Designed miniproteins, single chains, continued (5). Designs and how they scored, part 39

Each design is a single chain, and the fold is of that chain. pLDDT is the mean over its residues in the fold that is shown.

## One batch from the design tools (miniprotein)

Design m17419
Fold by ESMFold2-Fast:
Structure m17419 (fold): chain A 60 residues (1-60)
Amino acid sequence: SSSELVKKFLEAIKNKDYETAKKIYEQLPEEDKPLALGLARKEAEENNDEEALKFLDSLK
């Protein structure tokens, strides 16, 4: 369940669907939010995706 939500969160960000990503993030258990943010941030940094990094910073 949580693992599937994290996967959907990462895919939404990859597709630049930040509205869906934000809704998924709000549905994540609080304990899973740091992991989801960390994984998304690493992927965005590897891809030099500044737009995704700004979106992720807005969720904090």
Scores: mean pLDDT 83

Design m17420
Fold by ESMFold2-Fast:
Structure m17420 (fold): chain A 55 residues (1-55)
Amino acid sequence: SIEDIIAELVERLSTVLSPEQVEQIRAMVEALAAEHQNAELVRVVADWILRELEE
């Protein structure tokens, strides 16, 4: 589900970013999810964010 994807993203980002940065990214991804209603798109974006921040 979209909520599970966002929760997983937030959990993992919390290990590498500040709480303020995590909140900003969460809000952005939640807005994307609300606008597009597409779990596959949200997963792709979440994976891209994690790859960029994890190296």
Scores: mean pLDDT 79

Design m17421
Fold by ESMFold2-Fast:
Structure m17421 (fold): chain A 95 residues (1-95)
Amino acid sequence: SIRELMESVERAAEAAEAVLRELGDEEGVAEVRRIREEALRRLEELAREAERTPDPARQAALEARAADIAGEAMGRLAAIVAEARRRAAEREAAA
């Protein structure tokens, strides 16, 4: 469901923020929060539309769109964490 996708995005964002805080990446934390807020806003709009429609085909189309939005957001979160880890590893190797 779209609500379950929202929960997945929230959990992924919380995990990403925890890693970025440990790495001291304050800019990464700010970007993760922005991505989370944007994704959850879009998903909430789709969830409300899905709750209002009696058409199963329309519900399925909205759920598919929500899955794409959640996947894109989670991919962006993973990329931010990966880049922060790469930069941290380079700093450690240079020390």
Scores: mean pLDDT 88

Design m17422
Fold by ESMFold2-Fast:
Structure m17422 (fold): chain A 68 residues (1-68)
Amino acid sequence: GNVEKALELLDKIKEKYPEDEELLEKAKEAIEAGDLEAARKYLEKLLEKHPDDKELQNLLREILLALG
């Protein structure tokens, strides 16, 4: 499902950016809980640090579409 894919992408991003482990864990917990608004906030903070990261851009886009 979409949650499984999102978590897989977050694990991949965590390998690239170990310094962002705390923010990535918060984003993961929010996605697993279905708290899309919290997930959006954490992913926006991550994208602010890594604006050219395509996986972060795509994941945030999917969350924004789910929020409406």
Scores: mean pLDDT 82

Design m17423
Fold by ESMFold2-Fast:
Structure m17423 (fold): chain A 63 residues (1-63)
Amino acid sequence: LKEKAEKLIEEAKKAIKEGNYEKALELIDEVGDIAVELEEKGDTETAQEILKKAIELEGEIEK
């Protein structure tokens, strides 16, 4: 799950650079779902770090 989330974060960053905000938002939503799964499995620290990165990326789109 952590590796999948990190890969999606990288893909979202690339989508933002390319101006594909629709794809970036879809990837950010998927990262959020993975963070929820990590928290349910007891990996709260990793879930929080992933969510923090997703929020930062969403902020880049909204500017």
Scores: mean pLDDT 79

Design m17424
Fold by ESMFold2-Fast:
Structure m17424 (fold): chain A 59 residues (1-59)
Amino acid sequence: GADLYMRLILAEAERVYEETGDPEEALRIVEEGAAQLVAAGLITEEQAQAVVDEFKAKL
């Protein structure tokens, strides 16, 4: 489901941030992944923005 894909996207972004220390690259992974889930009809644009905002707040 959409929750599983979002968790995988967030886990990848967190891994990239741990390995590189690059918040812009990590945030790009979340933004691109969330946009793909919206395009696939799995989440809303509002849900995608909320996930991006939560991840950005953790950086």
Scores: mean pLDDT 83

Design m17425
Fold by ESMFold2-Fast:
Structure m17425 (fold): chain A 82 residues (1-82)
Amino acid sequence: RAQLPGGGFNDRPGKGADPRDTFEVLLGLALAGKISADTVREYALTFQHPDGGFGARPGQAADPYLTLVALEGLAELEKKKA
């Protein structure tokens, strides 16, 4: 399934679905302390390939922009946690 636990506003690939936009919103909310950092990590892992890169679909070539945004975002969350 491609649904976010607790509800999603843009959780399925389709016309207008942008995983970068969704990830950035969730990251911003977690950094502001409004949602759990685990929610952001779970969402990011949905796009992670075995090689560590990120793409809109598992098994597809990684999107360099999505990979950079996800890695930097996850690093920021780790820095804020002890």
Scores: mean pLDDT 59

Design m17426
Fold by ESMFold2-Fast:
Structure m17426 (fold): chain A 70 residues (1-70)
Amino acid sequence: VAALSAAFRAEAEPLAREILEALAEGTPEGRARARELERELLERLTALAKEAYPEQAAFIEAKAAELLAA
């Protein structure tokens, strides 16, 4: 759990910073960039979760797809 949390933070922190910077611009271009970065973040976190819990890969993929569709 702790190791997975550290890996999630390592992947999430730089993308979260870029998302916040894009949103701070207050422009349509910034919002579009933030949306792409959010999708990339979810994809990377999904990949890390699948590596940590390969037996749950199908379930993790299904949940990620639900979040992307919302």
Scores: mean pLDDT 75

Design m17427
Fold by ESMFold2-Fast:
Structure m17427 (fold): chain A 100 residues (1-100)
Amino acid sequence: NKEKAREYFELGTKAYSAGNYEEAAEYFKKALELDPNNVGAWIGLGEALFKLGNYEEAIEAYRKALELDPDNRYAWRNLAEALEKLGNHEEAARYRALAA
């Protein structure tokens, strides 16, 4: 199952790189069904959802990544950007500082 999770993760990454964000999100979700501890897949899901304008769901995915890896500066930065899109400027500034 870990090998299949990795395959879905790689397919999600390829779809994202091609600009196919909805397809990317579906592959990252499939990867996470098989391996919910894949920090990269939570970040990838958040990034795909962010590109689709689903900022609330992107925030949820980034928070899951940070539950697994609280020192992940990339996830803190992406979380701050999604919060900025929702107009939560104070929380975004605070979390951006954690990414620095």
Scores: mean pLDDT 90

Design m17428
Fold by ESMFold2-Fast:
Structure m17428 (fold): chain A 104 residues (1-104)
Amino acid sequence: SITVSISGGGTFKEGETLTLTATITNNGSGTWYGMLVKETPDGRKGGLAAAPVAGGATAVVTAEIENARVGDTGTYYGVALTDIFAPAEDAAAKGAPQQVTVVG
């Protein structure tokens, strides 16, 4: 099995640094790819950081957003993929999302 968790959400002011951390544990035998993904309020998705997760391993994937802006508001989540080039919606495992709100 593969487990994914994420931390670092909350409410921030513009100019603050926010740090999102996804932890991916691969209890299988094959290599997976952990990715940290942002989804904007209008539904656009983008990968922020990624790392391979070997069978039996845990990987930590961190995204640091310096000088946060209102546009950094969104839903952040960790995913596990068999192919790093696959879209986030093809993820086999997804952690509970972190909400980020940046206020001016």
Scores: mean pLDDT 80

Design m17429
Fold by ESMFold2-Fast:
Structure m17429 (fold): chain A 98 residues (1-98)
Amino acid sequence: MSTEEAEELIERAERLLEEKRYKEAAELIRQVALAVKNMDEEVQRRALRVAKRALESDNPELIGAAIALAFALVKYGPESLREEALELLLEGIKKNPA
């Protein structure tokens, strides 16, 4: 996946979140999580904002997708994003425990 393709997925996920199309948004967020390794730092920072928005929902699918994206950002993101990504991961686990 190219950086441009990843940016398109993020834009689509943001739109689906605004439209409250949570199942479709969760699917795109999971695709973004798989692409994090190949993203530029600015795109990774934008992905982190999407994960935070998904986590603030009361929807289990979105919370699960946010956890996956936060974990990918902890693993593959820059050190500058690691603490915020870890905080999102912990909040996701707390909000929707398995």
Scores: mean pLDDT 81

Design m17430
Fold by ESMFold2-Fast:
Structure m17430 (fold): chain A 51 residues (1-51)
Amino acid sequence: GLSELEKKLLELEIEEGIHLIKYAVTGDPKYLEKAEEYREKAKEVEEEIKK
């Protein structure tokens, strides 16, 4: 099964994807900003998994 960190990474990647879809549909830059925030959080978790 997935570790807790791997589950958290997957959740953050899903949230990034959802906000990118919202940006594509609405053109509202707030969704792009939120997607970038989730991407940054996902990078931090990914680095923790690699340790």
Scores: mean pLDDT 85

Design m17432
Fold by ESMFold2-Fast:
Structure m17432 (fold): chain A 104 residues (1-104)
Amino acid sequence: HMKEFKGKATGINPEGEEVEAEFYVGYDPETGQLLVGVKVKNKKTGKEEYYAAAATSPEDFTAVRKAEVEPFPLHEDVSLEQAKALMERAAEALGGLKVEFIEE
């Protein structure tokens, strides 16, 4: 069964402002890559920014790139263990945010 996985994290951005992050994880069958999308909301300004990364394994998610649009949840053939690892790696790349893992 395909399950939707979401992770949430809180932290401080490079500007010293409080942020909340929501993580989306999926698999792209066209490229064979694992995908992580991140929506980061500035708690003070309400501004939302989007980041995305793609890799063949969780260990390759060392950097996230700013995205023009909100990431689409693609939750095909991603295990719970892979989803958790991807979210933790993305949080680390965004400055060490702590991830809370939510299964939906």
Scores: mean pLDDT 64

Design m17433
Fold by ESMFold2-Fast:
Structure m17433 (fold): chain A 112 residues (1-112)
Amino acid sequence: SMEELEARFAELRARLDAATTPEEMKQIVDELFELAKEAIDAGHITLAIELLSYAASVVENAYQRGEITPEELREFVAKARELLDKLREKGAPDILIDSVEAMVARLEAAVA
């Protein structure tokens, strides 16, 4: 299942490279969150962290381009917080959590 999850991540990255609208990008971000949740449930902590970091970077760049509203950014922050809580419950190391939490906190501050 790790190979399957990694293959799906590669497909989502390729789709993002081909995406031409904010709507397409938002759909891909939602699919990245679903994949991250599956990775957490399967115990693939490092992959889940990589998925969340990638999604946060995509969202940050899109917000800087004015392609995401403050409300949509708040929804992303809420979803990311829920997944970070699940990662903590699964025993993810603090050093891995902290890197994503810093990104999420920066996004949260941008819509305060």
Scores: mean pLDDT 87

Design m17434
Fold by ESMFold2-Fast:
Structure m17434 (fold): chain A 70 residues (1-70)
Amino acid sequence: MSPLTLRAEELIALARMLISLNKLYGKDEELLERARRLAEEALRLAREAGDEETVREAEEVLREIDELLA
C-alpha cells in the first residue's frame, strides 16, 4: 500500500468514528465539521494515489456527512 493510500484510509477511519459518535450521542456540528475535513483530505490523497476503492469510500463518507449536516 502506498503512503498516500495508507494515510487516506486512516483519515477515512477517523471520519467514520466521528460520524458514529455523532449518531450515537446526538448531533454535534463540530464533530461533523472535523469529520468532513478529514474525509476531504482523504479524498484528495486517494485521488492522488489513484486508488478507486479508497476514493469511493471517501466520497461515501462525505455524502453521509452532508446528509447529517442538512
Scores: mean pLDDT 83

Design m17435
Fold by ESMFold2-Fast:
Structure m17435 (fold): chain A 92 residues (1-92)
Amino acid sequence: ELIPLLKDEDPEVRAEAALRLGELAVEKGGAVLDEVLPALEEALKDKDLIVQEAAKVALLKIYEESKDEAVKKRAKEILENSGEAVQKAAEE
């Protein structure tokens, strides 16, 4: 029940919710990802940098720790499509 917290008035609460959704997605997998990935993509567009950063961290965690190649690809594509040219330049 973390998705409603992504719309909280407090950016720290929204950021914590984003990080927790990333943890949940890695732990549970499956149908949870159908809700979590779009929610994190929306959080990447948040007004506050702390929420955007939390969403990126959550998506990176899904990318790194998921064993499903399709899930990894989806998370990476969301991160790349965030419009963060600096993030693409930092690829090693």
Scores: mean pLDDT 75

Design m17436
Fold by ESMFold2-Fast:
Structure m17436 (fold): chain A 58 residues (1-58)
Amino acid sequence: MEELALEDGEAAAEALELAKKMKEEGKSEEEIIAELQRKFGLTEEEARAIVDFVNGAL
């Protein structure tokens, strides 16, 4: 996709949904981070923030 502000918001929402699904499946934090980076092109820091949000740490 191209550099649109709307795309960033959708990617974040999809990444959150994926992180929640993987957590429900019992995936490790490291595995969730790696998958988010692979699927959404997120940095490790961005993927970690999403995992922390899902865990209620934010």
Scores: mean pLDDT 72

Design m17437
Fold by ESMFold2-Fast:
Structure m17437 (fold): chain A 64 residues (1-64)
Amino acid sequence: MKKKAEVIFPASATTQQIAEAVREAQKLGAKVVEARMLTPDSIRIVIEGENAEEAKKKIEEILK
C-alpha cells in the first residue's frame, strides 16, 4: 500500500532548498503528489512512497 506524508514549510524557503529537498525525497523513492499554499506564509506538500515518513523528515530538515 502507498504511504503518504504531509510536510508544511515556510513560503520563504529558497528554490535551492526546495530542489535539494525534492532530490532527497526521490533518493528515498518518494514522489511529490500535491503542493498548495496553505496560508500566505506556508506551503503544504504531500509525498507518497514506501519511505514517505523518512522523506518527510529529510525535507523538514532541509526546509525547516
Scores: mean pLDDT 76

Design m17438
Fold by ESMFold2-Fast:
Structure m17438 (fold): chain A 92 residues (1-92)
Amino acid sequence: MSEELREEAEAATLVLAAATYLSLVKRGHPLSDEDVERLKRLADEAAKLRVGGVEALRAIIEALEAALELQPDNEALKEALAYVRKLLEEKE
């Protein structure tokens, strides 16, 4: 129970981080390669969670999809989006 609450809090933190990147992208700020790598690390953490991980992965995908609309030829974004989508599919 307390462990599930801890994982839910961790998931909420990951969702907030992804939402922050999404907000920056929606304001016209493109993501750097370092930002993309950070989102990939957040996705790895989300994939480890038993509770809330799916919601966090979906939030990260939304941020990456929005970033790709600003940077359609960015290969790092395309690779990161494919990677996070695979993590979501494996977690269901």
Scores: mean pLDDT 84

Design m17439
Fold by ESMFold2-Fast:
Structure m17439 (fold): chain A 80 residues (1-80)
Amino acid sequence: SKEKELELTKEQLRLMADAVDEAYQRALQALDPSTVPGVTPTRPLSPEQRAAVRARFLAELDKLAPELKKKVKELIKKVE
């Protein structure tokens, strides 16, 4: 059932990518409320804004991470 394990791995990677994108969009919107979810700012961020986005992104990912992290760990155990 390696095919089934591979399918679960691909699905999990998609979920991780979606969670990463969602966390990033939330971080951008938190720093600039004019930023529409799913749309990148038309202007480049300042170095201070980029540092704040990284910090906020990690915080937002942590908020999404408990459920996703648990599921990722379960899938890693299945492929290991």
Scores: mean pLDDT 60

Design m17440
Fold by ESMFold2-Fast:
Structure m17440 (fold): chain A 112 residues (1-112)
Amino acid sequence: SMEDETQQAINAFLALLQSLGATVDTLEATLAAREERLKELAKKLNDKEIEEKVKRLVEEARRLAPKAQEAVRNNDTSQEALDTIVRTLVTLLELEVLEKEMEEKVKKKEEE
């Protein structure tokens, strides 16, 4: 059901936040810290495509985060809430993957 799907999405979202040392209430602060880290990594890589990808994903995360927070706080089981939570989860996962890829590329450049 939609309620079951939304609850599974909420549980996945909360589990991801916990893995990041975050809560629903600290999500915006966590995103700000991640943005700073990603910008530092992008500067070290000096790659415009990576910098643009960081900007795009961070802007999407900042736009989606307040909506996801509201949906979770209000126990909103609508299709719009499900879509927002899932998109927020995917965007946060893409940022985590990007951070790891950027860290590996920085490490390789420093070892050359």
Scores: mean pLDDT 83

Design m17441
Fold by ESMFold2-Fast:
Structure m17441 (fold): chain A 87 residues (1-87)
Amino acid sequence: MLEEEIIKKMKNEDVKKDFQAALDEERASLTEKERYLREINDYALYAWRQGNFEKVSKINALGIKALDATLEEQRKLVEEAKKIVES
């Protein structure tokens, strides 16, 4: 919403295109975020199948944190979830 308002106020077409391209690149990165969220969920399902509900709870907490996280933060949360399963 705010970004789209800024684009509408821009009268320079080249600046407008550069800003739109940056937004499109950010949107493309959502596929990687979905992939990391899926990996965390897969570890939670693995722990569930092993009957370890304590690990399920811990991994689910990491999944919630990952929803608002950056790609770099999500990657670290995936590594934490893996360590919980492997412990």
Scores: mean pLDDT 73

Design m17442
Fold by ESMFold2-Fast:
Structure m17442 (fold): chain A 79 residues (1-79)
Amino acid sequence: GMVKFVGLDVDPKSKQPIIFLTRDEEVFEEFEKEYPNAKIYKAFSKEEAIKLAKENPDAVIVAPPTLEEEAEEIEEEVN
């Protein structure tokens, strides 16, 4: 599959792994509480997110609006 950036809106019924791009632990913890049954990989850098996306080609990239441009660059790099 293609790895896609989906903002913060994740289908809670999806079985796709989530790569969560953030530099804020509190934002990550809030997201993880909202999706307790999801497989979530935490990424604090563009390079870490790219590595995770290449290892998980069926994953979706999730990021707060402040990191949207970086998340779109990751999508372009891995696809």
Scores: mean pLDDT 77

Design m17443
Fold by ESMFold2-Fast:
Structure m17443 (fold): chain A 96 residues (1-96)
Amino acid sequence: DKEEIEKVIKEVFKLLAEGKYDEAIKLLEPYERKSDLLYFILQGVEALKEKDWETAAIAFRRAYELDPSRKELLELAEAAKAKDEEKIREIAKKAA
């Protein structure tokens, strides 16, 4: 299950780097009730799709607090707070 979560996160970042928010959401939906980490990543991606920068920043920061080894989640939270779409894609590309 740990290995499955790692694979899901990597694929989500790959999709985010390509701006494929709907595909990332679809990939995360099955895990919404099974993983708090993937739940907050899902909330962040949904907020990014809607240009809800404040909600995206909060969601990615909460995901980071659940697993502080994933510094890319903190970087996404800060980029969302700055409304920097280019930086979000760069962070996602690096983390994929």
Scores: mean pLDDT 88

Design m17444
Fold by ESMFold2-Fast:
Structure m17444 (fold): chain A 98 residues (1-98)
Amino acid sequence: MEEELKKLLEEIRKVADEASKLATPEGRQAIEGAVGNLEKAIEAALKGDKSTAASYFTAAQLQLVAARLYAQPEALPLIDEMEKLGRKAAEVADKLAE
């Protein structure tokens, strides 16, 4: 579980880097915000702080909605992948907290 969360974070960072290359400056800022919140969510989950992790996962999803609004069409599949990976990380984090 901990190894899976760290692996998901690495994958999220890689997809975010590709999405940022195809984003406007405003979209890039939203992508950076999403990554930062996902990093904090995963760190909180690894420390057993389920409530803090949940709040950061929610913040990351809101930032990804903003990123979509400023994305070039070719960046949308990458933002979708970030959202999917973020949701999977939240699911793994929830199981770890049991």
Scores: mean pLDDT 83

Design m17445
Fold by ESMFold2-Fast:
Structure m17445 (fold): chain A 69 residues (1-69)
Amino acid sequence: MSEIEKKIRAAARAVRDGLLALGRSEEEAKAVEEEILELGKKDPQAGLKKGEALYQELSQQLAALEAAR
């Protein structure tokens, strides 16, 4: 409903998509998405920061895989 809730949902989904792109299981990707969303309900700023930090890490791993092909 708030702007920050939308950003947390977007970050959680981006992390899920990144994990799937790295070949992680759907179960793992969903669990991480749910963890970010649950943290965001308790502490919106912490949830957003965690989602953004994880997505940055996943983006680095994806770039490394592209460079290695």
Scores: mean pLDDT 81

Design m17446
Fold by ESMFold2-Fast:
Parts: structure tokens; sequence; C-alpha cells
Structure m17446 (fold): chain A 55 residues (1-55)
């Protein structure tokens, strides 16, 4: 549960950075997009592990 909450918070923060970066530069946007994708993958992994643990 803690891992899922942490991953969700990281994904939200990465999304905020992505929105801000889009207004600044293409390079910042690309970096922020990679961070967002990585955070999203960690969230999906944490959710999958939680489901396995609850089963």
Amino acid sequence: LEEVRKALEETIEAMKKLIEARKVSPEDYEKAQKEYLEASKRFVEAWRKLRERLA
C-alpha cells in the first residue's frame, strides 16, 4: 500500500513538471516526459505487486 501511494505521488509530481516543461522548452519537455513515463511504470508495477499480495 505504501509503495502504491508513493508511486502515485511521484506520478502526480512528474505530471506537474511535464505541464510546466511544455511551456519552457522542447528539451525540458522531453526530459519531463521520460520522468513521467518512468513514474507511471513504477505505479503500474506497484499496483500489480499489491494485487499479487492480496490474492
Scores: mean pLDDT 77

Design m17447
Fold by ESMFold2-Fast:
Structure m17447 (fold): chain A 71 residues (1-71)
Amino acid sequence: SMKELEEQIKKLLEEQMELGVKVVDLAVKLVVEKKSPVVDEEEIKKLEEELEELEKKIKEIEKKLEELKKK
């Protein structure tokens, strides 16, 4: 039904927004670490890996949204 489709889309968009906020927070931390007078390369690598995982999750949600548009 259209209502079920709308609810699924809304839930995915809300999840995408929450992940987007986390991406922004990690991106800010990454910039701060890179601009630090003492660069922590291990921390930078961890932040970059966490950012990549979040971006991967966002892409999975985008694919689910595209699949729902085909219905």
Scores: mean pLDDT 83

Design m17448
Fold by ESMFold2-Fast:
Structure m17448 (fold): chain A 67 residues (1-67)
Amino acid sequence: PSKEEIEREIAESLALMYAAIGDLLASRGDIEGAIESYRKALELAKKNNLPKELIEEIEEKLKELEE
C-alpha cells in the first residue's frame, strides 16, 4: 500500500475509535466528553476523505447531543 493508503486506514481506525468512545461516554451521561470524541472523529473523517456514510453518522450523533 502507498503511504496515502496507510494514512487513510489509520485515520479510519482512529475515527471509528473516537466515535465508539463518544457512544460509550454518551451512554454513561458524559455528554461533554461524547461531543469532544465525536468532534475528533468528524475532524479525522473529513480531513482524510472517509466515506460519506461515516461522516453523516457522526454529524447526526453530534446534532442529537448539541441541541
Scores: mean pLDDT 82

Design m17449
Fold by ESMFold2-Fast:
Structure m17449 (fold): chain A 73 residues (1-73)
Amino acid sequence: GNEEAARLAEGAAAASAAGDAALGAKLMQQVYNTPGVSEEGKKLAKEGADAAKAGDTAKAMELASQASIRAHE
């Protein structure tokens, strides 16, 4: 697993759950740029950041949660 990516993705899920789309997008961009993240993890991070930027905080939270699970694998 990638513990830093997992922490960032967990933070993004919490931010999106609180309605902080800007923080959610920022943290998911940091997941995308974290060394050692899988291609699936990067895809989830990009899609999560895009959802947060679009104001879809529910989708951003779901994608961030999936990214966190993938990072622990």
Scores: mean pLDDT 84

Design m17450
Fold by ESMFold2-Fast:
Structure m17450 (fold): chain A 55 residues (1-55)
Amino acid sequence: MEEIMEKAIKGGVELFKAGVPEEVALALARHELLRAGLSEEQVEKAVKEIRERIK
């Protein structure tokens, strides 16, 4: 669980650094976590963490 979330968080940050728009990078991370079977609460927590790391 933690490993899947951390991987998606790092992936979202990397996409943003590679020039993908913030909204798109966040949407892709959210989609990946939902596909992995995480709860909506966990997905929102991970998305919030990505936003914090890219600032």
Scores: mean pLDDT 79

Design m17451
Fold by ESMFold2-Fast:
Structure m17451 (fold): chain A 70 residues (1-70)
Amino acid sequence: MSPEEIKAQVEKLGAEAAKAIEAGDIEKALELIEKAAELLKEYMVEHLGADPEEAEEKGKKVIEESKKIL
């Protein structure tokens, strides 16, 4: 997946997550955030030269922080 494709998908997932939060569907918002985190992991590994392990740790951190604020 290209950087532009990843950006478009992440933006789409973010918009859907925001709509889910507005509707009070926190579970759906978390699922959408998890999907966005997976796409960002792929971007970091393929385009930024990040170690897969580091990218996975960052993804987990984003999910953990999202759960704390929701």
Scores: mean pLDDT 75

Design m17452
Fold by ESMFold2-Fast:
Structure m17452 (fold): chain A 65 residues (1-65)
Amino acid sequence: TVGELMRQGFELAEKAREALEAGDEEKAREYIEQLKRVADEASPVAPSLAAMLRDEIEELEKELE
């Protein structure tokens, strides 16, 4: 469901942020890749959710630069 995709997406974003705070770039990249899959799954059924998740991905990727 859209609600499950939303929950999973925000949970993965939180885990990615925690990994970045811990200095674990490898783990952060792993969570970001999982988050990208959730955004792709959301795209055909909830395009606004997919856009929000992609914005979160962009922000997380900037932290890795």
Scores: mean pLDDT 83

Design m17453
Fold by ESMFold2-Fast:
Structure m17453 (fold): chain A 67 residues (1-67)
Amino acid sequence: SKAREYIDKAEEALKKGDYEKAREYLHKALEHSEELTPEDLERIRELGTQLMRSSIETGKAAAREIA
């Protein structure tokens, strides 16, 4: 399914450190969430958690510039 293709692409992007593409692919996968199994949804959650961690670290760095 297209949803699974996007999850696979998100995982590859994350492996390459391309967090912007990984986030975009996860967003696309969620647009097809009705095609996803519970296992696929859990995989999206795990990838999303890793992306959120990277985003929080980036946000903290930006906040320190104005502190």
Scores: mean pLDDT 74

Design m17454
Fold by ESMFold2-Fast:
Structure m17454 (fold): chain A 63 residues (1-63)
Amino acid sequence: PVTLSAATLAEIAAATGISLSTVSQAAALLTINPNASAATIAKILGISVATASKVIAAIKAAA
């Protein structure tokens, strides 16, 4: 399983302008299901699909 450090999650949050809590939750969901869609993560976290897509792309690029 791919795990991201707290420092990497903070860097993604800073780079994307998305809260660290949202980035951390999205990373946890992707650890459970690496193929989770932006729509699925957006629905679970209560965020827009655009925000979810941006976070997923950043997390996958860092992993």
Scores: mean pLDDT 79

